# Designed miniproteins, single chains, continued (4): the designs that were tried, part 65

Each design is a single chain, and the fold is of that chain. pLDDT is the mean over its residues in the fold that is shown.

## One batch from the design tools (miniprotein)

Design m14240
Fold by ESMFold2-Fast:
Structure m14240 (fold): chain A 88 residues (1-88)
Amino acid sequence: MKKEKLIEEAEKVAEELGQLTYDLLTQALGPEYEAQAQELGERIAKEATEIGKKLAEEGDESAVEKAREYADKLAVEEGGALLREVLA
C-alpha cells in the first residue's frame, strides 16, 4: 500500500474509534460527562493518527493495525477507568 493510503486509513480508524469511545461513554454516563468523553475521543483520534502517520512514513505496512491497537488500548484503559470511577 502507498504511504499516503496508509495515512488515510490510519486517520479514518483513529477517528472512528475516537467517535465510538465518545458515543459509548456519553450513553453510559449521560450528558454530565460529555466534555470528558469528548476530550478522550479527541485524544484517541489525535494520538492514534500520529502513531499511524509515523509508522507509515517509516514504511511499516502494519501502521493501520498498530494505530487501531493503540486507539483500542487507550479507549479500554482510560474509558474503562472513567466508567469505574463514575459508576462506582
Scores: mean pLDDT 83

Design m14241
Fold by ESMFold2-Fast:
Structure m14241 (fold): chain A 77 residues (1-77)
Amino acid sequence: LDSLGERVVREVEERARAAGLSDEDIERAVEAARLALPQALALSDPLRQRQVAMETAFRLGVSAEGAGIVVDVLLAS
């Protein structure tokens, strides 16, 4: 991962842990962020970036709270 990818992963892990998510949910949220980041960066529309992040998280079985964290961190990156 480049510096942006490492920052995104760190922020997702920290916020998910602070929110009390399970270790399994945190791992899925991190994987969703890793997969969604390059796709989101290729998109021109912030709403489409949010949609791809949310869809990726749910497809990987991330909780609704975890998916929200992934979206927030990716859009803030």
Scores: mean pLDDT 80

Design m14242
Fold by ESMFold2-Fast:
Structure m14242 (fold): chain A 95 residues (1-95)
Amino acid sequence: KKIFRGRINMLPGLPFPRPGEPVYINREKVGQVIAVDPVRGLAEILIDSNVEVKKGQRFVIRSLSPGVTVGGGVALEDAEEYVKPLKEAVEKVLS
């Protein structure tokens, strides 16, 4: 399974995305949120489709609850096989 780190673009007062929420690229569901860091504005996304995600790719997170705002974000890295992406993503961003 492939995973990537994304930065969430939030407007003031909007709820931060939650684990389990579906992730879309170009109106196609590509995966779901599996972890979040609201303090840093980050989310970890597991890809369950054949879509390749590259650094800088825009994505959308939709709520499963009616009336909750749609979130957006940008991939901080290319999607890669799951090998502790949290540590690798932090090292890539800080370099």
Scores: mean pLDDT 71

Design m14243
Fold by ESMFold2-Fast:
Structure m14243 (fold): chain A 94 residues (1-94)
Amino acid sequence: DKLSQAGQELIEAAKRNDAQAAREAADRLLSVTTPENVGQALEFISEAIKVARDAEVLRVLLDALKKLMTIAPPHLIPRAIGLILRVIGELLDL
């Protein structure tokens, strides 16, 4: 589906440290994310964080997480916050 396609594109962009491709993939991911599938979107972002080592890519992932928090159901907010803290940790390690 479009969510899985955008999620995989985001992971591959992060793996390549391609900030522009990551922004484009994140925008596609956000455009097809609904309150019902936020959990799946967070899983793709979690995988992208694991492979990202570029500051711009990490900032793209942080921005995407902030936007997902505005549509996330309450039970997923702690998970989104945990991923935000992980991105901040990765940025500080650069």
Scores: mean pLDDT 87

Design m14244
Fold by ESMFold2-Fast:
Structure m14244 (fold): chain A 61 residues (1-61)
Amino acid sequence: SAVQLRALQHDLGLSDAQLAELVAMARAGASAEEIRAWLESRGIPLSLRQAESVLATLRAA
């Protein structure tokens, strides 16, 4: 849902462009490890478990 995406954006400090890219990656079938690596490269370090939770939120939206 839009509410879940906005909560995720706020919690991770993402720009609108970064959130849109993550949604596109999830729709393209990105793994939790790919999501984690992408966020880490942008200065947002997550555990694999946190990345799995992020991916689940992106897929539920």
Scores: mean pLDDT 86

Design m14245
Fold by ESMFold2-Fast:
Parts: sequence; C-alpha cells; structure tokens
Structure m14245 (fold): chain A 80 residues (1-80)
Amino acid sequence: FTPKEQAALDALSEALRKAVEGGNTEAAKYAFKAISSLLNGDYEKAIENVKKAIDAARAAGNTEAQSAFEDALKKVEELK
C-alpha cells in the first residue's frame, strides 16, 4: 500500500473498532464494506459506505465512532 492508502485503512480499522465497542452493528457493517471497497481500489464505493457508517453511528449516538469515521472519510477522499 501507499502511505495514504495505509493511513486510510488504519483510520477505517480504528473506526470499525469503536463501532464494535459501542455495539453499533449497522456502522460496523458499513465499515467492513468500506474496507472491502478500499482494498479493491473502489474509492467511490468506499466513500459511500463510510458516509453510511457515519449516519449509522450518528443515529445510535456513538460520538466516538462518528468522529473516527469522519476522520477516515477525509483520508479515503485524499486517495482520489
């Protein structure tokens, strides 16, 4: 991976960890889809799934996961 790809993957992995710790299965599901899309080079689908993970974390009141996904979104967008 490039340093930017690794940074995006690390941020998504951390956000996934926070979603799982918060019991937010819906946010975790979208995080897995985002990671899979990123690993396949599909950055547009990765961005879409991170946005859905943010929405799921926000709906559940999981502020830590929401903030982590927002950081991950910025890093995935830099891969364009």
Scores: mean pLDDT 85

Design m14246
Fold by ESMFold2-Fast:
Structure m14246 (fold): chain A 79 residues (1-79)
Amino acid sequence: SSAALREGLEHAAQAIAAAKAGDLEAALRHAQTARDYVSFDPAVVAHLEEAIAALRAGDAERAIAHLEQAGKLVLQKLL
């Protein structure tokens, strides 16, 4: 649904902001929540799973790149 896509996009944005601030725990929670909202979209899920793996490894830059790609795909579906 468009509501689930908007919630996923909001949580992906919160994950990016947290990762940029160095709060990888908050980033991980938001990335996991974004994945749950958009679990029906395999392409978005793949990028969110890569971001979650990167956050667990402490790789904020890789996580941000995948979160940005997930957000871009979600935004395209809302247009």
Scores: mean pLDDT 89

Design m14247
Fold by ESMFold2-Fast:
Formats: sequence, C-alpha cells, structure tokens
Structure m14247 (fold): chain A 88 residues (1-88)
Amino acid sequence: SDEELKRLKEEAIEYGKKLFVAYAKSVEGSLEKKIEELDKAAQRVLEGSQAGIDSLPASQRDTARELLKEIVEKAKEEAKKELEKEEA
C-alpha cells in the first residue's frame, strides 16, 4: 500500500541518517571536513548501487534510481542537520 511504502521510505531514511551520522563522527577534524566526507560517502552509495539497478528490468531502472536517490539525499540532509545542531 502507499502507506506501507511511505513507512518503508521513512525507515530507510532514518536508518541511513544514523549510519551517515556515525560515519561523519568517525572522521577526525572540523565539522566542515565531516560534512565533506559525508557528501563523498553518499555519492559512493549511489555509485555502488548502479550494478544492482542495471540488473533490474529496463522498465524499473529509472524508478529504482530515483527512489534510491531520494532516500540517500534525505538521509544525508537530515544527518547534516543533526551534526550542525550538535555544534550549535
């Protein structure tokens, strides 16, 4: 259902946020450096998923790519906000 898909997306975003925050906190240096490494980590997730997306039927690839991009970008932005709040 649409409600189940929404819940699964929210859970994926929250899980991704926690992983991104934990990764950024493992990086030594300034908040700026942590955010730069977080951006690189998000890009690596998107690039690393390409082979999996390419294995899907052609009609599903664009939808899968956009869904993954939405989840990763939202998780990244929420992680950045959490890191910035801890510095404030």
Scores: mean pLDDT 84

Design m14248
Fold by ESMFold2-Fast:
Structure m14248 (fold): chain A 85 residues (1-85)
Amino acid sequence: MEKELEEKIKKAEEEIKKAYEELLKKGVTEEEIRKFLEELRDMVRAGTPLEEIARMIQERFGVSEESARLLAESMVQGEKVRKEL
């Protein structure tokens, strides 16, 4: 079970990395990508539904629904861990 989850996370990270490289090739700046990630974090903090965050990731990066959902879930978990600390 743990091995399967690790493989899925690795695939999502690889897909996101490729999407990042493709955006840079299209002339999107690193600053624009960073601003978008900041907006996503603000939406997570505001309690925006996971499905909506995943949709925005799909639209901006052009990644698969699975990868967008995994990234959105990771961001939500990151905020939860920060509140526990």
Scores: mean pLDDT 73

Design m14249
Fold by ESMFold2-Fast:
Structure m14249 (fold): chain A 65 residues (1-65)
Amino acid sequence: SSLVELLRKRVAEVKSEITDPELLAELEAGVEPLIEELEKESDVTRQVGLALRIIGLMEDARLAE
């Protein structure tokens, strides 16, 4: 899925900007299961919900930096 590829790339970009190793580990632990769910999800409404949760975790990590 192109959406999964774009989100994985964006997560990698955000992770590269985080200097706190604990915050980095928390982001990775939170995002990884959501990306796995998104990879197997075929319903567009549920895909949007999962993508928004992933984006929320990335923004939370950026704001905590």
Scores: mean pLDDT 82

Design m14250
Fold by ESMFold2-Fast:
Structure m14250 (fold): chain A 73 residues (1-73)
Amino acid sequence: SKEEAIARLRRLLEELLALLEADPRVSAEQVELTRREFERLLAHIESLPDEEALEVIEAVIRYVEALIAAMRA
């Protein structure tokens, strides 16, 4: 469902933010800017019709998973 997909995306974005917060090369300002961007993205996705929201969520999840994997390598 759209609700479950949004919850999965939110969890991945929280994981990415935690990695950014733990990185000494990333400033607190950059983390807060990124957090606000993620909140805006989630709000936009929630406003989309279910079919479009699911397509966007799947694309974003693939990208975020790739970033998390790269940061943990």
Scores: mean pLDDT 87

Design m14251
Fold by ESMFold2-Fast:
Structure m14251 (fold): chain A 87 residues (1-87)
Amino acid sequence: SAAENNLRLIRLLARVAEEAGYTELAELLRKLAEAAEKYLATGDEEELKKAEEYAAKAEPLLRAALEADPALRARVLEALAALQAEL
């Protein structure tokens, strides 16, 4: 499903960010994935709100990191290709 694929992607991005040394971005992406997973399991709108807040914080950090770091871009593209091959 799209929701399962989105969670998988967010978790993959968190791992790649952590391995590249973007610890704050990785933590925000992990919190986003956790809140989204709880929302999907429970329907708790407070978890949806948390997911939206973490996504809003993570998006500009991810964009800035990708613009500044060619090695991170390469790692993200490799990770996306690997994920696509498993879908």
Scores: mean pLDDT 84

Design m14252
Fold by ESMFold2-Fast:
Structure m14252 (fold): chain A 96 residues (1-96)
Amino acid sequence: GEAKKLAEEAIRLAKEGIEAAKEYEEMKKAGSKDGVKYTGLALLAIGNAITAALLAIKSGKLNGNEEAIRYAKEALRSGDPLEMAKLALKAAEIAL
């Protein structure tokens, strides 16, 4: 149904966010001076994580899945792109 489609899309976006966040962390660790790429990866990771978390909340509301909503809210509260994306993935998987 609709809840499953939202959860599946959230999983896809969260996984893309995790990959962007991992590349961001590797550039940060390496001391990269490519500021445009660095900023772009951070924005991509955060944007995908936020969208995934919001989709997981919508899916959780349709199914009464309070645990999925809780993890998605934790993702939205996180200040770290990788942690945000990982929490969004967890929320989406619980919503599925």
Scores: mean pLDDT 87

Design m14253
Fold by ESMFold2-Fast:
Formats: structure tokens, C-alpha cells, sequence
Structure m14253 (fold): chain A 73 residues (1-73)
């Protein structure tokens, strides 16, 4: 099985209006919390080049299917 971890750091300007400031993606044969933290930290580092994010959305896909979704402040 192939897992894809995606983290997107974004800010909101109004209802339904989002700006992506940074993102990172990692493909791996297994998911660990350390892998998720790494992807989050890399997305935040990328976002810091543009601005301050309001939220971070984390997605975990198994063979292209969404299996985990979280939003952090």
C-alpha cells in the first residue's frame, strides 16, 4: 500500500475565500506521527516565506483514497 500525507497551510479572507501559503507532500509505505509532523513542519516553513497561516489542513490518502483528515489552528 502507498500512503500520501498532504499538509496545506492557508489563511481565510472571507466566507469560502482561502489562500494557500504553503504545502508539503510525502509518499511513504507506512504512516507514523513523526512523518505527519515532518510534513506539517515543512508546510509551515514554506508558508513562512509568504505570510502567517490561520489553519493547517492535513490529509492522509491510502492508494489515493482519503483515510484521515484534520484541521489545526
Amino acid sequence: MEYTIVAVAYREFGPGQKEILGQDTLTTERVTEEDIERVINRALRNASKIGKPDHIRILVLEDGRLVREETLK
Scores: mean pLDDT 82

Design m14254
Fold by ESMFold2-Fast:
Structure m14254 (fold): chain A 85 residues (1-85)
Amino acid sequence: APLEKPVTIYEPDEPVVFPNLPPIVAFAIGKEVGEVLRALQEGSPVKVIKTTAKEIVFTFLTLGEKDYMVFLDEEEWAKLKPNIV
């Protein structure tokens, strides 16, 4: 199904990578990973959005006014389920 395209796919100076970050592996545009993790732990409501660019599927968590690109394991998704709107 057609989905909204991401505002920014990547920064030109940094490759798109998924660092090991407990408890959640996340790639935030810029350097906002710590803010995402804290908001999720504090029980902030999130929406899950999937979109595509050049055949690559991106998963975003919408927290407030920001969309964050994330990769989550099945256990991490289960922990987030109460926050999903």
Scores: mean pLDDT 49

Design m14255
Fold by ESMFold2-Fast:
Structure m14255 (fold): chain A 100 residues (1-100)
Amino acid sequence: SREELIKEVEKEVKKLVERVKEIAPELAPEFEKKVNELLEKLRAGELSFDEFVEGLKKELEELYDKMVERKYPSEKLKKFAEEAKEFLERIEDIKLKYES
């Protein structure tokens, strides 16, 4: 169901936000706000799942760019990139499970 899909997505977003708090604590509050706005739009039916995923990709890219601009160490940039990749793979798995 759409409700179960949204519930699993919310769980994965919460995990990602916690990891961002560890990697980039100064950037985490704005990131959390933006991804929660996307979740609310998804829940309200204002965004399709595909539009929601594209929104998440844009917010992840923007966060990475801000980390680069703020001269974060390469190790943190690499860690964030891997976490973002794993997160997006989990979101695609959820899509395949519920929208197939």
Scores: mean pLDDT 87

Design m14256
Fold by ESMFold2-Fast:
Structure m14256 (fold): chain A 97 residues (1-97)
Amino acid sequence: STVLTAVLVTGPTLGEAQYKAQQAAAELAGRYDRVLSVVARDAAELRERLERAAERLLGHSGALAAGGALSGPGMTPERAEQIVDEVLARAVARAAA
């Protein structure tokens, strides 16, 4: 089983933030075969990193490519957020199976 976790931290360096994420992931390691964690200092960066982690977990799709694949005719920020939420929900459901 695999789980995707997210850590938003306010540490002064990325190294400190990664250390805190590793601690959070370690707490789940006994319950899941694999824990994927992402670290960011703000919500936009966190969403982008979660998108990439979910893409790696589920396999690549054009809609999840970092930075650009959620753009195009008819794509709105709200729709892009919905796609990310759907991918994250699928990753969590797979971990629960």
Scores: mean pLDDT 48

Design m14257
Fold by ESMFold2-Fast:
Structure m14257 (fold): chain A 68 residues (1-68)
Amino acid sequence: MSPEEVIAEAEALLADPSASADQLRAAGVRVLETHAAHRDELSEEEAQRMVAVGMRLLAEADRLVRAA
């Protein structure tokens, strides 16, 4: 998947109140793996944005597990 596709999927999951913790965690890992795979092709700003989005997905997954 392209970085743009991965970010779009991640942002859609963050906006979806029915998204499960497992879905958010999987998306967070995917964003971070895509960042690592495309690091040389990303600007510094794009790279920082991807890390921030991935970290936010993982934090939201943890929050949902703790709220259950």
Scores: mean pLDDT 81

Design m14258
Fold by ESMFold2-Fast:
Structure m14258 (fold): chain A 83 residues (1-83)
Amino acid sequence: MSKEELEKEIHKLLKKIEEGKATTEDLVKLAELIAEYAKLDEEEKKKLIEFAKNAPSNEIFLEQMKNLIKTKLGEEVYNKIVN
């Protein structure tokens, strides 16, 4: 998946979560896409996927994913994907 394709798919999933329409499978997919884009190692990717499966709420998961995007991908990517 290209950088532009990753950004587009991440944006769609973030919007779906914000609209309250996301399933646990959508949370897992978002975690996988962010891990690929941020080039996380296998251990960090597994932790992120397990967090998606066991997230206390979609809202908490969304805020943690937004923070991860901002810290790992930078503010410019964050503003492009989240806004």
Scores: mean pLDDT 83

Design m14259
Fold by ESMFold2-Fast:
Structure m14259 (fold): chain A 63 residues (1-63)
Amino acid sequence: GLSPEKAARAVAAGAAASAPTSEAARQGSDYLEKGDIEKGAAAVGAGGGEAASRATLAAGQRL
């Protein structure tokens, strides 16, 4: 599939356009702790902003 960084970037862009919420940031943290980088990026991108999305990308790069 897509690399974690490419997937996270595309997902974060879509999420930011569709539904920015604080609840999404909470779900993002849970997914990131489980190692689900793509879902984490989607959730934090929607509500957590670019800094959180970049943190997800950095985590993906470490895999």
Scores: mean pLDDT 57

Design m14260
Fold by ESMFold2-Fast:
Structure m14260 (fold): chain A 83 residues (1-83)
Amino acid sequence: SLDQDIQDALDRMALAIAKNTPASSMIKNAQKLKEQAKSADPKIQQQAVKQLQRMLDDAKRVGAPQSVIDELQKLLDEAKEAV
């Protein structure tokens, strides 16, 4: 469908961005999101967890090293515990 074609195009763009992002920058951004999950504002907490989940999903989709996937999973789990 047209909606599926649009979603597929957006997914391909996100994949291209993730492939060009160094692992160190990815981990650094994930650490910032984990700190945002400790915010007193529930909306900031929820957005931080959602962005961390997306970052983990993107890392798995681009075939990032297992060490990077494991670190992102750890940061996501810690962020969920903070909420």
Scores: mean pLDDT 78

Design m14261
Fold by ESMFold2-Fast:
Structure m14261 (fold): chain A 81 residues (1-81)
Amino acid sequence: MERGREVAREIGRMFALGLDVGKKMVELEKQGKYEEAEELRRQAFADEVARRGLDADEQALLRKFIDMGYEIEKFLEELKE
């Protein structure tokens, strides 16, 4: 049960982090701060990997959640423009 609980918490956190990072990246890009948006993505990924000691499979999932969150937020922002 411990492993299942940890996996569920990690997935939930990755999903929430992906959406949060994606939204912040889109906000920065809307301001013309493209390099800052890219740096935010890199730092958020690296910080989460280091803070939680994510393994290779978890890192792959985190990357997908960050990418998906960014794509969702970018699409939503483009609909406003």
Scores: mean pLDDT 77

Design m14262
Fold by ESMFold2-Fast:
Order: sequence, then C-alpha cells, then structure tokens
Structure m14262 (fold): chain A 90 residues (1-90)
Amino acid sequence: SMEEIKELVDEYFKLVEEYLKTKSEKDKEKVNEIAAKIAELLLKASKEEREEFRDYFVEKILESNIPNKEERAKGAREGLDEEIAYLEKE
C-alpha cells in the first residue's frame, strides 16, 4: 500500500542520516534492506502510486539533512520520471 511505502521512505531517510554520521557497514546494510523493500512494493504499484511515491520521495530529500539535497532531489525526480515513462511504452 502507499501508506506502507511512505512509512518505509520515512525509515529510509532516518537510516541514511544515521549512516552518514556513523559510516558503519551495519548501518549501510540497513539502508540497503529498506531500499530493497521499497523497490519490491513499487514493482506492484500503479502509475498513480509511482507518481505519488516520486513526489513524496523528492519532498523527503528536500526536507532532509543529506548533502547536495537539491541536486539529489533533481536526479531522483528525473530518474523516477524516466522509469514511469518506460513503463508506459507500447
């Protein structure tokens, strides 16, 4: 569900910020595990849910303390838009 995806996105950004402080492999693995769960849920998502995910994910990047967040937000939007467009191909 979109609610579950949004909760995982919130957890993802908390884990990313923790990893940036610790630089530990254990925290990096936690980030990767949450990212994989989000990706699995998105495989079954509708176009509308993917667009909602894109908007939410980009917003969370901009609200975060992640370095280069403006450039990362732009890259994420462009990448997700490209993925959505590929899924609409004939």
Scores: mean pLDDT 83

Design m14263
Fold by ESMFold2-Fast:
Formats: C-alpha cells, structure tokens, sequence
Structure m14263 (fold): chain A 90 residues (1-90)
C-alpha cells in the first residue's frame, strides 16, 4: 500500500540521517583519539546491522525495490564504517 511504502521511506530517511551523524561522530572521535566513543559506536553498529539486513529482505519480499536499494546502500556504508572504526582501534 502507498501508506506502508511511505512509512518505510520515512524510516529509511531517518536511518540515513542517523548514519550521516554517526559517520561524522566517528571522524571526530578518530581525530581526538576518543577510543571509548569508537568502541561504543562499533558495538551499536554491530547490534543494529542484522536488523537493517532484515529490513532490506522484507522490502525485497514486498517488491519495494527502490527502498531495498537504499537500505543496501546503508548496509554498505555501515559495513565500511565498522571497518574504519576497527582499524582505528588497532
């Protein structure tokens, strides 16, 4: 339904904004050597990742291909962010 699709689109837009903020926080934490913040962000990203993957799969099943593609882009960005944080903690 149009209402269901709109609700998913809003949720995805919120996730996109949250990830942009998180990317900025990671850059700042790396610059400052704030290892505690980096560890907290890594834990949060690892916790959230399966739920975002489930969202992508649900959107594919519903035929919301454009929204599924947006979530896949978010997953790629989140995985890259995890990698950057892991490297910074070495």
Amino acid sequence: SAAEEANFAEGIANLERSLEELERRVEEAIRRGDLETLREILEGLRYALPGIEQLRDALIEKGFDELAARVEELLERARELIRRVEEALE
Scores: mean pLDDT 90

Design m14264
Fold by ESMFold2-Fast:
Structure m14264 (fold): chain A 77 residues (1-77)
Amino acid sequence: SSDLQQGLITSGITIKSLVDSGNYGGARGVMNDTVGSLELQGYTDLAEKLRKEVGEALLNKDGKAAYDAFLKAAKEV
């Protein structure tokens, strides 16, 4: 839905800001909340891909990669 797509884009902007500012705990929170929301809405495979890609971005401290993962997910909903 358009609402879910907009939510993913907004969360992507938020997670990039958190990673770029060194708030990795906050970034992990946004990741977990979004993954949980996708799982509840039946997007199980997408949730797993997002968790993996954002998890890797957080390990690399790469806010752009985290943002790109959320934008990719937004195109799938």
Scores: mean pLDDT 88

Design m14265
Fold by ESMFold2-Fast:
Structure m14265 (fold): chain A 94 residues (1-94)
Amino acid sequence: APPTPEVRRLVTRSVGLLIRAIGHDLDGDADGAIRSIDQVRKVAEELVKMGELDSAQSIADQLDTYSKESKDPAVSEAAKKASEEIRKLVEEAK
């Protein structure tokens, strides 16, 4: 089914937060990047609570991709852990 306007708003918010994480990472602000990644995880957790598991899984996939593309080990590890945590929440909600 196509996503609802509310789900689209949350997904759009997650994309904006991920862009902020990438911006902080490129500026060498690992703490700022990790903080933005944590906010992306919280948006995905909200989507899981709404039963929007496919949308939350999509966010986890984006974080997993970013974890492989980031050259900062701390940012890469934070994105990987956030992706794994979201995937676990999605699996537990099934």
Scores: mean pLDDT 88

Design m14266
Fold by ESMFold2-Fast:
Structure m14266 (fold): chain A 74 residues (1-74)
Amino acid sequence: SSELQKQLQETELRALLFHAMRGASEYVLERIQANSPSATALIAQNQASIEQLDAELARLQAERDRLQKQVAAQ
């Protein structure tokens, strides 16, 4: 249905945005590690944030897969 296709598109766009945020966070982490390796608390916080983004991305990917199967079944 058009509604399922819209939900799939919205989920895919959300996943795209989270992927961009993860990439930016990885870049920032690499820069902190290179320039301030003694900033252990800040490094740990950024690593935890990336792990949280990975968890959200896994959830979005599971939702996308479910929606794709529903669309394909029509």
Scores: mean pLDDT 87

Design m14267
Fold by ESMFold2-Fast:
Structure m14267 (fold): chain A 81 residues (1-81)
Amino acid sequence: SHMKEELAKKAEEYAKEAEEAKAKGDAKELVEYARKMAEAALEAGLMTEEQAEGVIKVAEATAALIEGDEEKAKKIIEEAK
């Protein structure tokens, strides 16, 4: 459907925004765009709920590392297992 095609395009756009946020060290934008990407991909049928949760957890752990909180990053990764 056209709606799912638009959601797939939005997921790709949000993924690029998340990668740019990561490259510039913007922890908040990284998590925001990763969540938007996961939500769009889930609604488009491109990801399962578990895959979407995994993407968000990886982004949260990466954001913690950007902020210098290695203990928080480790805890997030351990919770994702």
Scores: mean pLDDT 86

Design m14268
Fold by ESMFold2-Fast:
Structure m14268 (fold): chain A 106 residues (1-106)
Amino acid sequence: SLEADIDAEVERLRKEVEQAMEEAKKRGLTPEEIVDRLAAIAARHLQDVLDRYTPEEALRFAERIAQELLEIAEKNPYVDPELAKRRIQALLDHYRRLAEEKAAQA
């Protein structure tokens, strides 16, 4: 089911983000560098989803991924929550444009 696929993708994203956060802590990365790494991880997951699903389905993945990233940012003291919110919103806006472009080409 689509919901099961979304849940599986969110779980994969969470594990990758957790690993990236632990690496970032060990390396002493800045809050901006940490947010950049999280945004890059999310962008890769979203691109893979857009390649495999319809634009409408892909947007549902994006909403769940954005929610998960916001929760991670709010619970993690090493992440600037306002910077994270801005970067997540920018990623969603970019992804919505990509999904609209794919829909127009169908």
Scores: mean pLDDT 83

Design m14269
Fold by ESMFold2-Fast:
Structure m14269 (fold): chain A 68 residues (1-68)
Amino acid sequence: SEIDELYEKYKGPDGRVSAVQAFALLRRDYGLSTEEAVALIRKYKGADGYLSEAAFRELLEEAKKLRK
């Protein structure tokens, strides 16, 4: 549910989330360090700097583990 709400909030018109928006979310809401956020973004973003819905959801699942 939380992941669904975050996806709806951050997705663009094409249903993808920009790496910039995802990075801001990881830093502000999940409290990740710059190094942690950069590593996750690098792992999940496409060559064009966007995350698919599936990649964004997996990124948030990993971020939850680091947030704890």
Scores: mean pLDDT 83

Design m14270
Fold by ESMFold2-Fast:
Structure m14270 (fold): chain A 100 residues (1-100)
Amino acid sequence: SLELVEEIAKRFGKRVEDMDTRELDELLSQAAKEGYVSEEERHEIMMELVRRDLELLAEDARRRIPEVRRQLEEARRNGDQDKVRELERRLLALELLSLW
């Protein structure tokens, strides 16, 4: 499926590596309109791309969590209440993303 996306991008003079999910959706929409893929194939490819994006976001979140926890511990030790609230919100967001 990704090999198909790469082939379609190449036909439109683009590189998949240089495209975000929105640009890839537009490319696949155009490809479906021109008969290169069916609507079912487009849906399946988009679902795979969304899943990959979410997996990459989850991996990034997991890598960032230890550093945010360290900064939160430091902010708590220093009594910086505003920084603690900011970092607690960031940590919650990262922990939710990491579940993907």
Scores: mean pLDDT 79

Design m14271
Fold by ESMFold2-Fast:
Structure m14271 (fold): chain A 94 residues (1-94)
Amino acid sequence: LPGASAAAQAEDAGFRAYMAGDYAAAVAHFQEALALEGEDNAGTLVNLARAYLENGDYAKAAEYAERALKIARERNNIVLEAAAEYILKKAKEG
C-alpha cells in the first residue's frame, strides 16, 4: 500500500536516527510514520515513546507509551504490551 511504504521509510529513518543517538530526529521521523499509519500503530507508538524517553521528554514518553499499551492490550500483543509498560515505568521514574 502506498501509505504503508511511506510509513516504512519514516520508520527506517527514525530507527537509524535512534541508533545514531539523534533522539530528536528519531522523534520527528516516528511522528511522521505515526501520521502516515493513522495514529493507531502500537509498534510505532512504542518506538516514538522510546525516542521521547531517550530525548528526556518524560511527559511525552508516558503519553505515547500509555496509548501503545492500550492498543497492545486490545490486540493481545504481549511483546508490545511489555515494551510499553517498561517505557511507561521509566518515564514515570524520570
Scores: mean pLDDT 85

Design m14272
Fold by ESMFold2-Fast:
Structure m14272 (fold): chain A 70 residues (1-70)
Amino acid sequence: SMEEIEKYVKELGEKAGLSEEAIQFALDWVRAIVKVTGETDPERLKKLAERAVEMAKRLQEFFDERNLPM
C-alpha cells in the first residue's frame, strides 16, 4: 500500500540522517510520481522510495554546503 511505502521512505530517510524537511521532500516526490505514473507494483514502488531518499540526501547536502535552509 502507499502507507507502507511512505513508512519505508520515513525509515530509510531517518537511517540516512535526513532532516524532517528532506524526508518530506522524499515523500512528496514519491507521491507525485505515483500520481503521474499510476505505479502499483510493490517492488517498483520500493525502488522509487529508495531513489526518493537518495535524491533528498543529495538536496540536503547541496543546501548544507551552501549554508541554505531546506
Scores: mean pLDDT 86

Design m14273
Fold by ESMFold2-Fast:
Structure m14273 (fold): chain A 69 residues (1-69)
Amino acid sequence: HHHHMERLAERRRQLLRDYLLEKGIPESEIDEFVEKIRELAKKYGVDSGTALRALLEGKTIEEVLAERG
C-alpha cells in the first residue's frame, strides 16, 4: 500500500521480461505472457510468482498452491 509501488511493479516486469527472454521466449510474446501473469494473479489474489509458475508449468493456480502444502 505504497504510492511508489508503480515503479517497483514496472521494475519487476522488466526483470520478468529479461528472464523470459533468457528462456528463449520471443519479445513479441513476452507482453502477452506478462499480461496473463498479471490477470491470473489479480483474479486469484495471489502473487505474480505463483501465476508465473502456473503458466510456465501448465498448472492451475490451485495446483501450485497445493504444492506448497
Scores: mean pLDDT 72

Design m14274
Fold by ESMFold2-Fast:
Structure m14274 (fold): chain A 77 residues (1-77)
Amino acid sequence: MKLEEARRLTEEARRLALQAAKSDYKTSKELAERAVELAERGARLAREVGDMRLAVESEAAGGLAEMARSSREIESR
């Protein structure tokens, strides 16, 4: 079901974003890019089924991944 897929994608994106925050810069960049892709897909599916809260949560997971990548990049300078 689209709603269950959106939830799974959002949870996977959040897990990858948190792992990116704990990783070295190279690994963090790869994990963050994957998390953003999953978050975008999750948000689209959530909007299609009308779950606006899940769409926002999915977008937040993508934002978390981007922040983790940026933080690790700064620490590498």
Scores: mean pLDDT 83

